# Designed miniproteins, single chains, part 17

Each design is a single chain, and the fold is of that chain. pLDDT is the mean over its residues in the fold that is shown.

## One batch from the design tools (miniprotein)

Design m567
Fold by ESMFold2-Fast:
Structure m567 (fold): chain A 69 residues (1-69)
Amino acid sequence: SVELEFDEEDKEDLETVKLAAFIAANAPEERLEELRREAERIEATESDEKERRRLARELIRRTHAELLA
């Protein structure tokens, strides 16, 4: 069994995974393709891992909010 110690950053990552799962299940193909391109752009342009994670979380949260509108 894997036991995780949850701090604020770990909680944000867990929430992001849940939102990403919702997006994958509910978003149209065109939106998933846009999300993929934006994620690849972040990975290609941001060398700092912490900032990359932050930008990825914001991208997922934004996409989730747009799908609920």
Scores: mean pLDDT 73

Design m568
Fold by ESMFold2-Fast:
Structure m568 (fold): chain A 70 residues (1-70)
Amino acid sequence: DDEIARLLGELQRLLETLTPEQRREVDERLRALGEEVDQLRAEGTPDSEVSERLKERLRELLAEVRRLRG
């Protein structure tokens, strides 16, 4: 999915500018997001719905990372 790839790429670029402590906080949230996606897949949620939820969560995380960066 081009949108997911774009969001992940933007997130990765921002992560390079964070302190180790801020990066650890974001990594923890990415881990929680991964667990959420795994749970949805285990429940039989269609890939299209998982992708939409992932995009929404990634947009929220990007906004938070930008806030941390200033």
Scores: mean pLDDT 80

Design m569
Fold by ESMFold2-Fast:
Structure m569 (fold): chain A 94 residues (1-94)
Amino acid sequence: SLREEILARVREASDAQSLELMLETARWVEANDPDPDVRMNARMLALGLERYLKTPEEQRQQTNEEILAQLKPAAEAARAGDYETAEALLAAFE
């Protein structure tokens, strides 16, 4: 329906702006948060969002799945409290 098409376009525009704001927020948190776990999560989010936003919309679902698969080992290291390994894995991802 026309309403569904309008809502989809509004959502896409809002999502793009929201994702860009989320990326800037994640970068700020990575630089400023005193909690290393929060900083690590912010860094992973920023790296994922940067790649996602640079990908054409038609390929974004596949790119998102690839990003999540590549970042999983870093997330597991961070959950185990091994931030040194998590940081090394994220550096290799970049």
Scores: mean pLDDT 70

Design m570
Fold by ESMFold2-Fast:
Structure m570 (fold): chain A 91 residues (1-91)
Amino acid sequence: SEDERLYEEALEQSRKLLEQIEKAIESGTLEEILANTTPEESRKLITELAEKLKEAKKKAKELGDNSILEQTKEELAEELARKAVEEQRKL
């Protein structure tokens, strides 16, 4: 039950992070966010997530299907949540 609660909390935080990155891409502020992000590992993660979201947005626009972007965001959030729970268990 504690592991399930930690996963749900991590999933919610991951969804919020992806929403912030998506908004930054749309507003053209992604470079500013990256410039203010430390440590380097966090900057690399945000860059990777942003590239995956950009590709999903491009594909969704080309196919006229926004479900591609929503599915990509959900898959990324689940992956981030699993990794966050694993890292927390090491502490």
Scores: mean pLDDT 81

Design m571
Fold by ESMFold2-Fast:
Structure m571 (fold): chain A 100 residues (1-100)
Amino acid sequence: TRQDQIDSVNSIRFDITTFHRDLYQQYQDGRITPDQVVDRMVQFIIDSRNRARDKNLSDDQIQSIVDSGINMMRGFLRAAGMSDSQIQQQMRRMRNQISS
């Protein structure tokens, strides 16, 4: 049903938010580098996209999930001290890796 699809989108987006929060905490604790946060988030977004496909979500819903994860990373990259140009370059790189 449409509600089941909405619930699935929200569940996957919540998982991405929780995963990012835990990575950000590890970064703040000095346990991981910004590059490790990016690499782990990219992999988790790919896994989340595959989960969304397995749930027969539409292409638009899958893209919404992917965009949610990538946009969350924009906030992290800014917090890590990257300039706007560096953030745009990193986001383009992440989009290309996820699309592969």
Scores: mean pLDDT 87

Design m572
Fold by ESMFold2-Fast:
Structure m572 (fold): chain A 90 residues (1-90)
Amino acid sequence: SAIEERAEKIVKEVRELVEETLKKLKENKDDKKKQAEIIEEFYERMNKLEEELEKLREEDPNSPAVKKAIEEMQKLMDEFQDEASKILEE
């Protein structure tokens, strides 16, 4: 369905954003100001993706694909926070 395809696309964008952001943080490990800017941009973009998923949830509250996407987004956020914390402690 169109909702399922949109939910899957959002999860893909979140996964790519997490990977790109972690790479940028590692590349800028000696620049704390740049790392802070990268993290701020990450959360701004993540908030937009979360809003898009919430709109899909409102449109079809019984969608298993949307529920799975929300769960996957939470997992990816937790993984990001753990990995980013390790990089920032280097």
Scores: mean pLDDT 87

Design m573
Fold by ESMFold2-Fast:
Order: C-alpha cells, then structure tokens, then sequence
Structure m573 (fold): chain A 86 residues (1-86)
C-alpha cells in the first residue's frame, strides 16, 4: 500500500510538470480515464486505481507531443480561467 502511494506520488509529480505545457490535453485525458478509474476502484483500492490511470496517462503523453496540443492547452486554460472568474 505505502509503496503504491509513493509510486503514485512520483507519477503525479511527473504529470504535474507535463501538465504545465499541455494542461488542456492532460486534463482531457484525466477526464476520459475517470470512468476507468471508477470501474477499477470496484475491485481495488482508490490509490491502486489512481496508479493505473496515471501510468496510462504517462504512456499517452509520450504520443501527445505536438504543437497543436500546445494550442489546445492554451485554449482550455483560457476557458477554465473564464469559468473561474468572479
């Protein structure tokens, strides 16, 4: 359990660094994998499900290095900032 938590933290740190450049795409993939995480959580602990989802995200990010994704991230950040505006 503790070992899985440490691995999940390391994956989260890597994801956070990548998210700064491809935030919109990373968030879209997280949302896309949320149903998978819920399904996995049916037979495993939440942290184990999170680790699996994070590993999947890191694999996908290897394929998502494209200039078009940077433009998408900027668009999503603008929409998110507008939604959070008071």
Amino acid sequence: MEELREEARELLDRLAALAERAGARVEAEVERLAPVARELGKTMTPIEAQKVVLERLLERLADLEDAELDARAAEHRALRDAAEAE
Scores: mean pLDDT 63

Design m574
Fold by ESMFold2-Fast:
Structure m574 (fold): chain A 82 residues (1-82)
Amino acid sequence: IEPGKEFEALLETVKKYLTEKEERDKFITALSTQSVSANPDPSLLPEAIELIKKKELIEAAKLIAKSLTQEQVDELVETVKE
């Protein structure tokens, strides 16, 4: 599945809101502990974006695991590391 507008918005949101190394490390760790869904639901992405803006990174990671493919999660993790 090609990344939609919501996935690009997610990548921009993590770049803008996760500016501290500690926040980035926490988010990466939370994503690494989630099981990625075999049937991702991208309609959950807007809620995950709002959770990132609120710094609720563990809850955001749970929704991301349900909304993105493993390939998209890997791209998100690389974006956060930079």
Scores: mean pLDDT 79

Design m575
Fold by ESMFold2-Fast:
Parts: structure tokens; C-alpha cells; sequence
Structure m575 (fold): chain A 79 residues (1-79)
């Protein structure tokens, strides 16, 4: 269901944000960037698995999460 997919994406977002926060606090910027890359790959797998191209709501949520990851990557690289 769309709600199940949303919960999976939301959980991945929460896990990603918490992990990155932990790594930044430890000044482990290399691991933070590696984790971001893994999160991007996980989102692409979810997009393919749930045919995001045919579900505008799921597609919008994935794109929003990708934009958040892109912003976080830029912030880390500027440290």
C-alpha cells in the first residue's frame, strides 16, 4: 500500500538523519558522506520496487527525501 511505502521512506529518512547527526558530532565526515551515498542507493531501490514513476505521491516523497540528502551532503562538504 502507499501508506506502507511512505512508512518505509519515512523510517529510512529518520534513520539517515540520526546516523548522520551522530557521525558529524564525532567529526567522522567521511563515514557521514558514505552513509548518504548508501541512503541515495536505497531510495533508488525503493523507487524501482514500488514503481514510483506510476505513483505521483510516492515519487514526490522520494524526490523530497533526495533533496534533503543533497542539502545535507552540501552542508557536510562545507565543514
Amino acid sequence: SADEVKQQIEYLNQLTQKTIEYLINNKDYESALEFLKQAYEALEILAKKYNADKNPEVKALIEKFKEELKKKEKEIKEL
Scores: mean pLDDT 81

Design m576
Fold by ESMFold2-Fast:
Structure m576 (fold): chain A 82 residues (1-82)
Amino acid sequence: DEVIEKAIETLREAAERAREKGLEELALGFETGAGTIQYAKEKGVDSLKVAAQSLREVARLAERQDPELAELARKALELVEK
């Protein structure tokens, strides 16, 4: 559960960083990812699987817009996939 909480927190931090840079679509992507993981955790479904999928999608979105934010999403994905 600490891994899931860390993934959610990392995505919310990335959303704030994206907003600071004016990358509103990317910020929405990160925030949506965090919300999806939180919802899965609350519903008692496989939140690790949901986290991995959400992080993979936001990393893809970030790759063309901000390589640093894409790397942050990939590092969170590595923690979830362990």
Scores: mean pLDDT 79

Design m577
Fold by ESMFold2-Fast:
Structure m577 (fold): chain A 70 residues (1-70)
Amino acid sequence: MSDEEVERKTEELAEEVYRASVEDPSKAMEYAAEAARFAHENLEPEAAKRVNEAVWEAMLKGVKEAAERA
C-alpha cells in the first residue's frame, strides 16, 4: 500500500469512528477497537500504528463532542 493510500485509509477510518462515536458514545470504544483490529490484521506494522493512533484520537474527539451536545 502506498503512503498516500495509507493516509487516505487512515482519514476515512478516523472520520467513520468519529461520526459513529458522536452518534453513539456508549459504543465508541468498540468502534475504535474494531478499526484498530482491522488495521492490525490487514496492514503493515507502521501503517497499523498510524491507523490505531488516529482512530483512538477520533473516538475521544467524538465522545467529547457528544458530551458537549448532551
Scores: mean pLDDT 80

Design m578
Fold by ESMFold2-Fast:
Structure m578 (fold): chain A 62 residues (1-62)
Amino acid sequence: MSEEEILEETAKHLQETYGLSEEDALTIAKIALDRLKQETGRLPTVEEVIKEAERLVEEIQS
């Protein structure tokens, strides 16, 4: 899975789960991906990015 595919799948999940706009979902997905890349030094899995993105949404909405 490419980095672009990970971002698209994560954004789709955020839109379905949290009702975010496409633009907001992509922004959060990108932040989650970048954080995980910094932490691991590798391209994360889509599942890892979704989990981190969900955590970010919950923190913002709290």
Scores: mean pLDDT 81

Design m579
Fold by ESMFold2-Fast:
Structure m579 (fold): chain A 80 residues (1-80)
Amino acid sequence: MRKELSEEERKELEEELERTEKVAEEAERLALELDDIPSAVAARLLKVAASIHYELGDLEGVKLELEAAEKLLEELRKRK
């Protein structure tokens, strides 16, 4: 089950995946600095989920994982 994507949509999908990976990796790093293992696991799973959505051509799915990763990072930053 893969969506047929335009060249513009494929480029957006690649850019959103790269952005999601960077945000999730920063969230995981910060969670580990805070000794918050559950948040570190959550960040890693968001990165994995985004990769799966990318393989399926699901741009909306990648964007949802990005939003979740950004929210997690914001919550971790508020803790110091």
Scores: mean pLDDT 83

Design m580
Fold by ESMFold2-Fast:
Structure m580 (fold): chain A 67 residues (1-67)
Amino acid sequence: MFEEGDRVKMLKTIPADSQRPVEIKEGDLVEVIARDGDKYVLIRNLKTGGFSLVSGSELREVSQLLP
């Protein structure tokens, strides 16, 4: 499970949609800023500075946790 302050590398693109207007691309480095359990995880793209809201399950499937 991801914790606040964790950094992950995106393995797959998360396209923009009605709930996530900013695309996160494969290879982007993102940081976990906050979470409400596994349902809502607020992440920040370290390349663009943009924020996105994802589920913990989706993030686990499309990212790799960095040390």
Scores: mean pLDDT 74

Design m581
Fold by ESMFold2-Fast:
Structure m581 (fold): chain A 56 residues (1-56)
Amino acid sequence: DRPDAPEINRTVNEAYEMVLAGAAEEEVREFLRRRIPEWSDETIEQIIAGLRAHAA
């Protein structure tokens, strides 16, 4: 099965805090991949792009 919505929301929020703290894109990518291994690279890149846009 895939992660539930609360786990996804928590993971995305943690990734956003990493971006705000100045974490490198590669660190955020590794964090998301390890936390939600069901996500494809394409999904992870979309999430990272969205987080960076909001952090700007």
Scores: mean pLDDT 78

Design m582
Fold by ESMFold2-Fast:
Structure m582 (fold): chain A 92 residues (1-92)
Amino acid sequence: SREKAEKALELIERAAREGSLEDLEKAARLLVELGASQAAAEELLGIARDEGVEEAAKQALSILAILLGQPPLPADLSVDEQIERLRKILEE
């Protein structure tokens, strides 16, 4: 649902800004509720442990884009640019 997608985006933004693994874990659960596989959520949390929460947040934004029926986000976009793009999509 739009409401779950908006909550996931907010949690991903907070995780990236604050380095919050807890917020990323909450976002991963919402992504599964939106249709992501459990394996994708587990890989996301693995990235957070190995490469850091910001890199995992980028992957979470890519998963959310796909769940919203969007093409994959360009890898050269900043986290803030990816968040703003998805926020605009959720306005419609």
Scores: mean pLDDT 83

Design m583
Fold by ESMFold2-Fast:
Structure m583 (fold): chain A 66 residues (1-66)
Amino acid sequence: PVGSIVEAVDDYFAATPEDLDLKKGDLVRVLGSFTGEEGETWYRVRSLSTGKEGWVPASYVRVVEE
């Protein structure tokens, strides 16, 4: 959900310049979401370490609760 911190469960390699590369264990904040034609959910995220923004597939991240 928007505003949540999520953790990368595996490395993700950006398929487009609009995507964000993730390393397993990276923490990012969800800024937005999009669900595509086939029901695949993407999150617009901001890296907590670098401040970079991009799209990542929701399947590559999990919500982290403190």
Scores: mean pLDDT 79

Design m584
Fold by ESMFold2-Fast:
Structure m584 (fold): chain A 67 residues (1-67)
Amino acid sequence: SLEQLVLTLYLREIGGLSLREIGLALGISPATVSRLLRRARTVPREKLIETAKKLNLGPVFLEMLEK
């Protein structure tokens, strides 16, 4: 889902977590985490920002997405 993709990006960029740590946190494989991060590069920035706001992710992450 787009929400899972955005949460994965947040945990990587803000949380500094490895693919394995994100996989454990979300209950998915590291291969799935890698796939979600690759898909994040193809999603329009506006959709990432909208979803991050819906998930109430912190202002630092929103600032990173707006650049």
Scores: mean pLDDT 82

Design m585
Fold by ESMFold2-Fast:
Structure m585 (fold): chain A 59 residues (1-59)
Amino acid sequence: GVIRIERVVPSSVEGLAKASQEAAELARRLGGSVRVKTENLEDGNVKVTTVIEQREVAA
């Protein structure tokens, strides 16, 4: 299955780093792949979209 998580965070290095670290840890625990897309918003925030795709859980 595919899990999609969308968050809006301030454009800060700390916020983006934490989101990336959490996504990487979750992908490692689930044994799947994760992709993260960031989009700069006009209001100075960043939209972070995390997609977790489990390819072969039994491998």
Scores: mean pLDDT 69

Design m586
Fold by ESMFold2-Fast:
Structure m586 (fold): chain A 85 residues (1-85)
Amino acid sequence: KAAEKERFRKELEEGSRLANELHREIQEKIAKGYGLDELEKWIEERLEEAVRKEEETGSMKYAVVAAMYGILLGIIKIEKENKEK
């Protein structure tokens, strides 16, 4: 369906912009002295929010953002484990 195809295309573009914004926000928090525990908690809160918005709106942009938060949360947990070894 043409209308659905255009909607998904725009939502994917918006999701890409949100992913870039997420990366910038993480870099800013690290620069301000946020520790891995603080970043983990912040990302968990944003992941929960993104999942709720995806469920409420059905928008693919929030699904993309939720996936990015999930991946980043996994990376932070691995970094915490590696620093202990």
Scores: mean pLDDT 74

Design m587
Fold by ESMFold2-Fast:
Structure m587 (fold): chain A 110 residues (1-110)
Amino acid sequence: SEKEEIEKLKKKLEKIAEELEKKYNVEFPKNLLEPLAEYLVKIKFPEEKIEDLLKALIALKKISKNGEDFAEKVRELFEEVLNAKNDEEKKELLIKNIEKFLKENKHVLE
């Protein structure tokens, strides 16, 4: 069931986020994980790209001045994704935006 898939993914996201918080000494807003899990299940986001997505979000948190700045940067990362016509395009754009962000911001996580 979709509800079981969302709950399972949420638990996986929580575990990866906790590991990344410890590694990069950054506090991650846990309230984003459930909406994120729901969205990733809907667009059938590939499991192998989940760690890169969370690394991108951790890097955004690390370069953000405060919670409002972080929320704005997350919106910018997802702006094109949310405006895409179908779930396949949303998935492809999210992967592309994550890979581009991590490449341009590799120094934040090194």
Scores: mean pLDDT 85

Design m588
Fold by ESMFold2-Fast:
Structure m588 (fold): chain A 86 residues (1-86)
Amino acid sequence: VVEEIKKLVYDTALKKAKELGLENPEQIAETIANTFASIVKEGGLLGAEFFLRAVVNGLTDDSISPEVQEVVKAAAKKGLEFLNKL
């Protein structure tokens, strides 16, 4: 579960970051994937679902660029789809 969501989130974030032309797409994708994997591992399914739903519904920091926010939202949506399938 943790490794599967990490890979799915990484692949989704990397694709979106590259599409948006971000400078360090692999670092962005790895950071996002590791963060979501940690939330799933430490917070359980309820904690993970709550966090991912909050991100999809607009929990973003205004100090983060709109492009990075789009990457995070895309990855969060894929993570939620995986957890709902589980």
Scores: mean pLDDT 72

Design m589
Fold by ESMFold2-Fast:
Structure m589 (fold): chain A 69 residues (1-69)
Amino acid sequence: VPGVEEGIAQISIAVANLAAEKGDYDGAIELYKRAAEKFNSPQAYRNAAEVARKAGREDLAEEYEKKAS
């Protein structure tokens, strides 16, 4: 059921959000990237880009924003 995959994607994003809240930006980026790739989620790419900017990794942020568009 498509809704089940969306629910799993939301949980994966929530775990990445938790990593970011703990200041583990590199871990959060990796988790968002995996969720975005596995579930083809533009939102997860946007979240990865945002955290990459907070980590000072502008080149990586631009790459993920491009994938989200």
Scores: mean pLDDT 78

Design m590
Fold by ESMFold2-Fast:
Structure m590 (fold): chain A 116 residues (1-116)
Amino acid sequence: AGGFALTAGAAFYAYVKNSGYEELIEPARLLALAGFDLVLGDRETSIELAQKAKELAEEIYKKSKDPVVQKMARVLIKLAEAIIAVANGDYKTALEILNSISEEDLKVLESYRPVL
């Protein structure tokens, strides 16, 4: 029980890579790797990568004037915090963090649709 961290990181990386928001690609990539390392049992590397992803996302959030980029960065920060919580065995805190993601933040994921 703990697929959320891996699935969330990988899905967000794929979304960001296809969204055109280049500044978010590296923190999303680090988050995906953190989730992968967590599934492989490498909790130390997972925490290190998630912490780095969080720091990059926080920097982007503070500097960006694009509200879509700010919302995506905020989701990355929360997903990184959830991965760190899972890596520390704190599944309750991880779930609380994921539940704190707003409907507006989730709307960013829903607003992107590739052309048919």
Scores: mean pLDDT 74

Design m591
Fold by ESMFold2-Fast:
Structure m591 (fold): chain A 78 residues (1-78)
Amino acid sequence: MDKEIEETAEKVREIALEYGVPEEDAEFIASTVRTMLRAGAVTPEQALAIGERAAKLVAEGMDPLDAISQAVAEVSAA
């Protein structure tokens, strides 16, 4: 459902901002998880877990695309 997808993406953006991720990178993370949710590739719970992990990795200096790829691999293995 579109509303749940948007609400989940907004929560991911807020989480990233709380970790000190720049707005542009936070929006990139949120946009990427929104795309995955729309494709049915992840659940809302997985999207939040991916978003939080990616935000932590970006805050540690990792590139946002690499951070998302790593977070997806870790969450999908759980």
Scores: mean pLDDT 83

Design m592
Fold by ESMFold2-Fast:
Structure m592 (fold): chain A 69 residues (1-69)
Amino acid sequence: DEAAREAAALKQLEEELAEQKRLYEELSEEEIAEGFAMLDLGEAPSEEQLRQLLAMGYVVRQQQLAQQA
């Protein structure tokens, strides 16, 4: 049943989006804006570019915090 498989996939996607939103809230708006400026992203960055930036920004932030500790 393809409909049942699609429903399960959509539910998983919604859970992943909710987790991404939590990560987004964990990062400050200033940190996200600085990341965008450093990468020189265009006026309309794609959703994929935004997700990649959030993942990279999180890693960089953790590395910086480790160096400060």
Scores: mean pLDDT 62

Design m593
Fold by ESMFold2-Fast:
Structure m593 (fold): chain A 85 residues (1-85)
Amino acid sequence: MTEEIVELVRKALEESGVSKEVTEKAVEAVRKEAEKLEKKGASREEIIYAAGMTLVNTLAEAGESESVINKAFRTFGELADKYES
């Protein structure tokens, strides 16, 4: 689960034109949060929500524009929905 969500975040950021440096920071932050929640028995929905929030926070801290943040968050949401089996 965590690795799959991390790959969705990476793809969303790459499709949104985010730099490799910022993408790796966001991926690391999402991985840490997702692993923590998965170990605590959090639901898939809770982990996806936390990943989305971590993505937004990391991009904002990196100084990305609202346009880039909104595009990345929307793309991640679309990819996460398709992940539903």
Scores: mean pLDDT 81

Design m594
Fold by ESMFold2-Fast:
Order: C-alpha cells, then structure tokens, then sequence
Structure m594 (fold): chain A 99 residues (1-99)
C-alpha cells in the first residue's frame, strides 16, 4: 500500500503482538508529513518496529527490524526496500515456529 507520496499527513500505528494470545505487547504511532518518499516511510516503519519489539522484550525481532531498516536505507529501489521489510517479518515467523 506504500507505493507513492501522500498529499495529506498521515500516521501509521505499528504493533508487536504475543503470537500465542494476540495481545498487543507494545505499539508506537509513526507520523509522516505530506510527500514523504516511500523508502523513508518503509525505513521509519522498520525503525519503529525495532523499538516496539525491544519494548515487548523481543530482542531478536528488534535486531531483525534494525537490519531491515539498514537494508532499506541502502536499497536502490522502493521494491527492494519493501522486500527487506517482508524478509524480516518472514524470519520472525520462522523463529516463532521453532519454539
């Protein structure tokens, strides 16, 4: 859904939930001014997810999102930036399944 600039300012809420209960462990609202580039939106979301994961007591997940934020910063395209975030989420799902 983050394919281009927005004319109006908007806010994205990022949350980390307990995988067993679905309870929200931590959340953060990330405000974006109008015309924020898609790459910057993705980077700031990844950085916020890292902070929220750390607050939730999930340091491995926080590390994955910090790595994703760095990959997004270095990505030459928005598609590669989106892929970096998706890969971090996939790795978290894998870690969750391992118990």
Amino acid sequence: PLSRFREEPFTVEVTVEDPETGEVLASEEVPFPPHTPPREILRRIAEALARVAEEAGLPELAELYREAAERIRKAPTADEAARALAEAQARYDEMRRRG
Scores: mean pLDDT 76

Design m595
Fold by ESMFold2-Fast:
Structure m595 (fold): chain A 72 residues (1-72)
Amino acid sequence: SLPEFEEEDVSRLELEGSNQLKADETVERLLKEGVPKSLAEEIGLKLRGGKSGLPEEEIKKRVEDIKRQKER
């Protein structure tokens, strides 16, 4: 129970935590796929910096670029 917190405050904390976890999961996933650590961390930083979230198309394009670099 969190009686000291308002519903809006709890939602904001959950959103921040969700974005941070999503960034960490993305970095870990890229590392498991064999993407270089430096490049995976760059993607994670971008996801972490976007409180409203990056557009899915931008994230997809960046991941695709990283995978193309790994294949070479």
Scores: mean pLDDT 59

Design m596
Fold by ESMFold2-Fast:
Structure m596 (fold): chain A 86 residues (1-86)
Amino acid sequence: MDAEELAAARARAEAIAPGLLKETEEAMEKAGVSEEDREKFRERFELLLEQARRGRPASAEELARVKRLEEEIREEGEKVAEVYEK
């Protein structure tokens, strides 16, 4: 079910993205991360959000792309959290 699969992925992105973005934003500023890195993070967030609001992908391939963007955001957040850990 394409609609439900996309809705689930969208719900995850909406639930995790705001929390991750705020926490990462604060951690990045505290760590002194350059604007280049912060801009890349925002770009991915915007792409993920735009994909979700596009309506919905019809194919599993497009759905997989959205999932990959979500995971990339998580991975980058983990790197920033490495500095925030201490």
Scores: mean pLDDT 62

Design m597
Fold by ESMFold2-Fast:
Structure m597 (fold): chain A 77 residues (1-77)
Amino acid sequence: KDLEVVTKVSELAKEVYDALIEKGLPRDEAARYALRVASAIMEGNLEEVRKILEDAGLPEEEIDRFVKKAQEIADLA
């Protein structure tokens, strides 16, 4: 169970990182945002996940997709 959750959080964090790199963020900033998202998911704080992604400047369509995936992971835990 816990390993499954950690694996899915890591996968989603990588997707966020990749999306931010494609948007043109420096690697260090993209990594910090990805880690913040991972932490928020592990805390079950989906509102914080959305806020972090908004602060990172992702479009609403991508934010909605990531928040939905984060909710699925939180529901699994």
Scores: mean pLDDT 83

Design m598
Fold by ESMFold2-Fast:
Structure m598 (fold): chain A 61 residues (1-61)
Amino acid sequence: RILSPTLALREMIREGLPLEEDAVVAYIAEREGISRATARELLAAARAGGVTLEDLREEVA
């Protein structure tokens, strides 16, 4: 099973969903079948690695 926040964010972009932090956390938790706390940690790890919600939002256009 893929626990990739960057993949989840790209899927949200494809679906036209808002890239707000709470929405992203909920989407990751639902898609991966994990808790919202775990989803927040995965998102934080991706952001520490240089991926931001704003960067991905800019890419949508």
Scores: mean pLDDT 68

Design m599
Fold by ESMFold2-Fast:
Structure m599 (fold): chain A 79 residues (1-79)
Amino acid sequence: MEEERLVEEVRERGRRARDEIEKAAEQSPKLGAETAYREAQEFYRLADELGKRSPRAAEVARREAASLQAMGHELETKA
């Protein structure tokens, strides 16, 4: 119950982060990359915090972080 809720919260936050990155990228690929790296760092922190409570939610947060970091690299190549 708690773990399923945490996993869903992480996924929802990931969707919001991608929306923010896309909006920033519409203005400038450089701003999109910066936003992506900042969001990725926040998800890595979230994963560390969640690790003791829910290894599954922490793993989802790490996957989100890695995905956002990859988006940042992709946008950086377009800048």
Scores: mean pLDDT 85

Design m600
Fold by ESMFold2-Fast:
Structure m600 (fold): chain A 85 residues (1-85)
Amino acid sequence: SKELAELKKKAEEAIKNQDKKAAEKVLEELRKTVIKNKDKFNPVEVENLLTAIEAAIESIRTKDWQTAAEAVKGVIIGVDKLIEQ
């Protein structure tokens, strides 16, 4: 959960800075971290978050920043659901 919270913060910073490269890198790291720790979380929430991460990475690569930023925000919401503070 601490590692996911740190990656969430980096994703929020990438959105504020409009940094596509930083956003993509954070999403790739988040994907790896979620897969590594999948057994610690709700399987439905994990599947939903992994799907959202893939969609956000594709949006960063193929769409405008406004669309990509909204997709990254969706990933941040998914991380919050997974962490449940």
Scores: mean pLDDT 84

Design m601
Fold by ESMFold2-Fast:
Structure m601 (fold): chain A 98 residues (1-98)
Amino acid sequence: DLDEREARALRERDALTLFGLALEYAQRGDFDRAVEAFRKALELDPTLSRSEALTIADAIANQRPVTLGVKSEEELLEYAKNPELAKRLLEIIKEFHG
């Protein structure tokens, strides 16, 4: 149950599990929940760099495991399997690292 996993991750302050849930929501086509899980994860992990956040956003937008090589916001948007999801994730990154 994704709702139970999300509630548990929030109680345990587990940002890694929330990033994983964001990917699972994206794979299911639930981009609103994917974006919110990503936001909650960034709120729980203030030590995460902009570069690390972009790498995770690339994985979520491409609905697959993390790949090396995303160097910029422009690359994230250009190569994303879902550009609209990538744009929404990027707006969250700008709130934390802008």
Scores: mean pLDDT 79

Design m602
Fold by ESMFold2-Fast:
Structure m602 (fold): chain A 81 residues (1-81)
Amino acid sequence: MKLFEEAYEEAMKAIEEAEKKDPELARELRKLVEEAAELAKELSEEEAAALLGAIAVSTEASIEDGKKTAEAAIKYVKEKL
């Protein structure tokens, strides 16, 4: 779980920075990331970490991109269930 925990921490750190600019949008993104992380536990550690890492990178670019990536990750995991 080390890769997963590290990726999750990076995603949450990106959200904390976003929260300084827009607390409401950051709160919405946080809920999406928490849902994606919970669903990702059904995947391999490597795949789960990759999804969370993608969310972190997208969030660093913009909160809107972070939300789109998180929504895509949730959809991807649900399609595999």
Scores: mean pLDDT 80

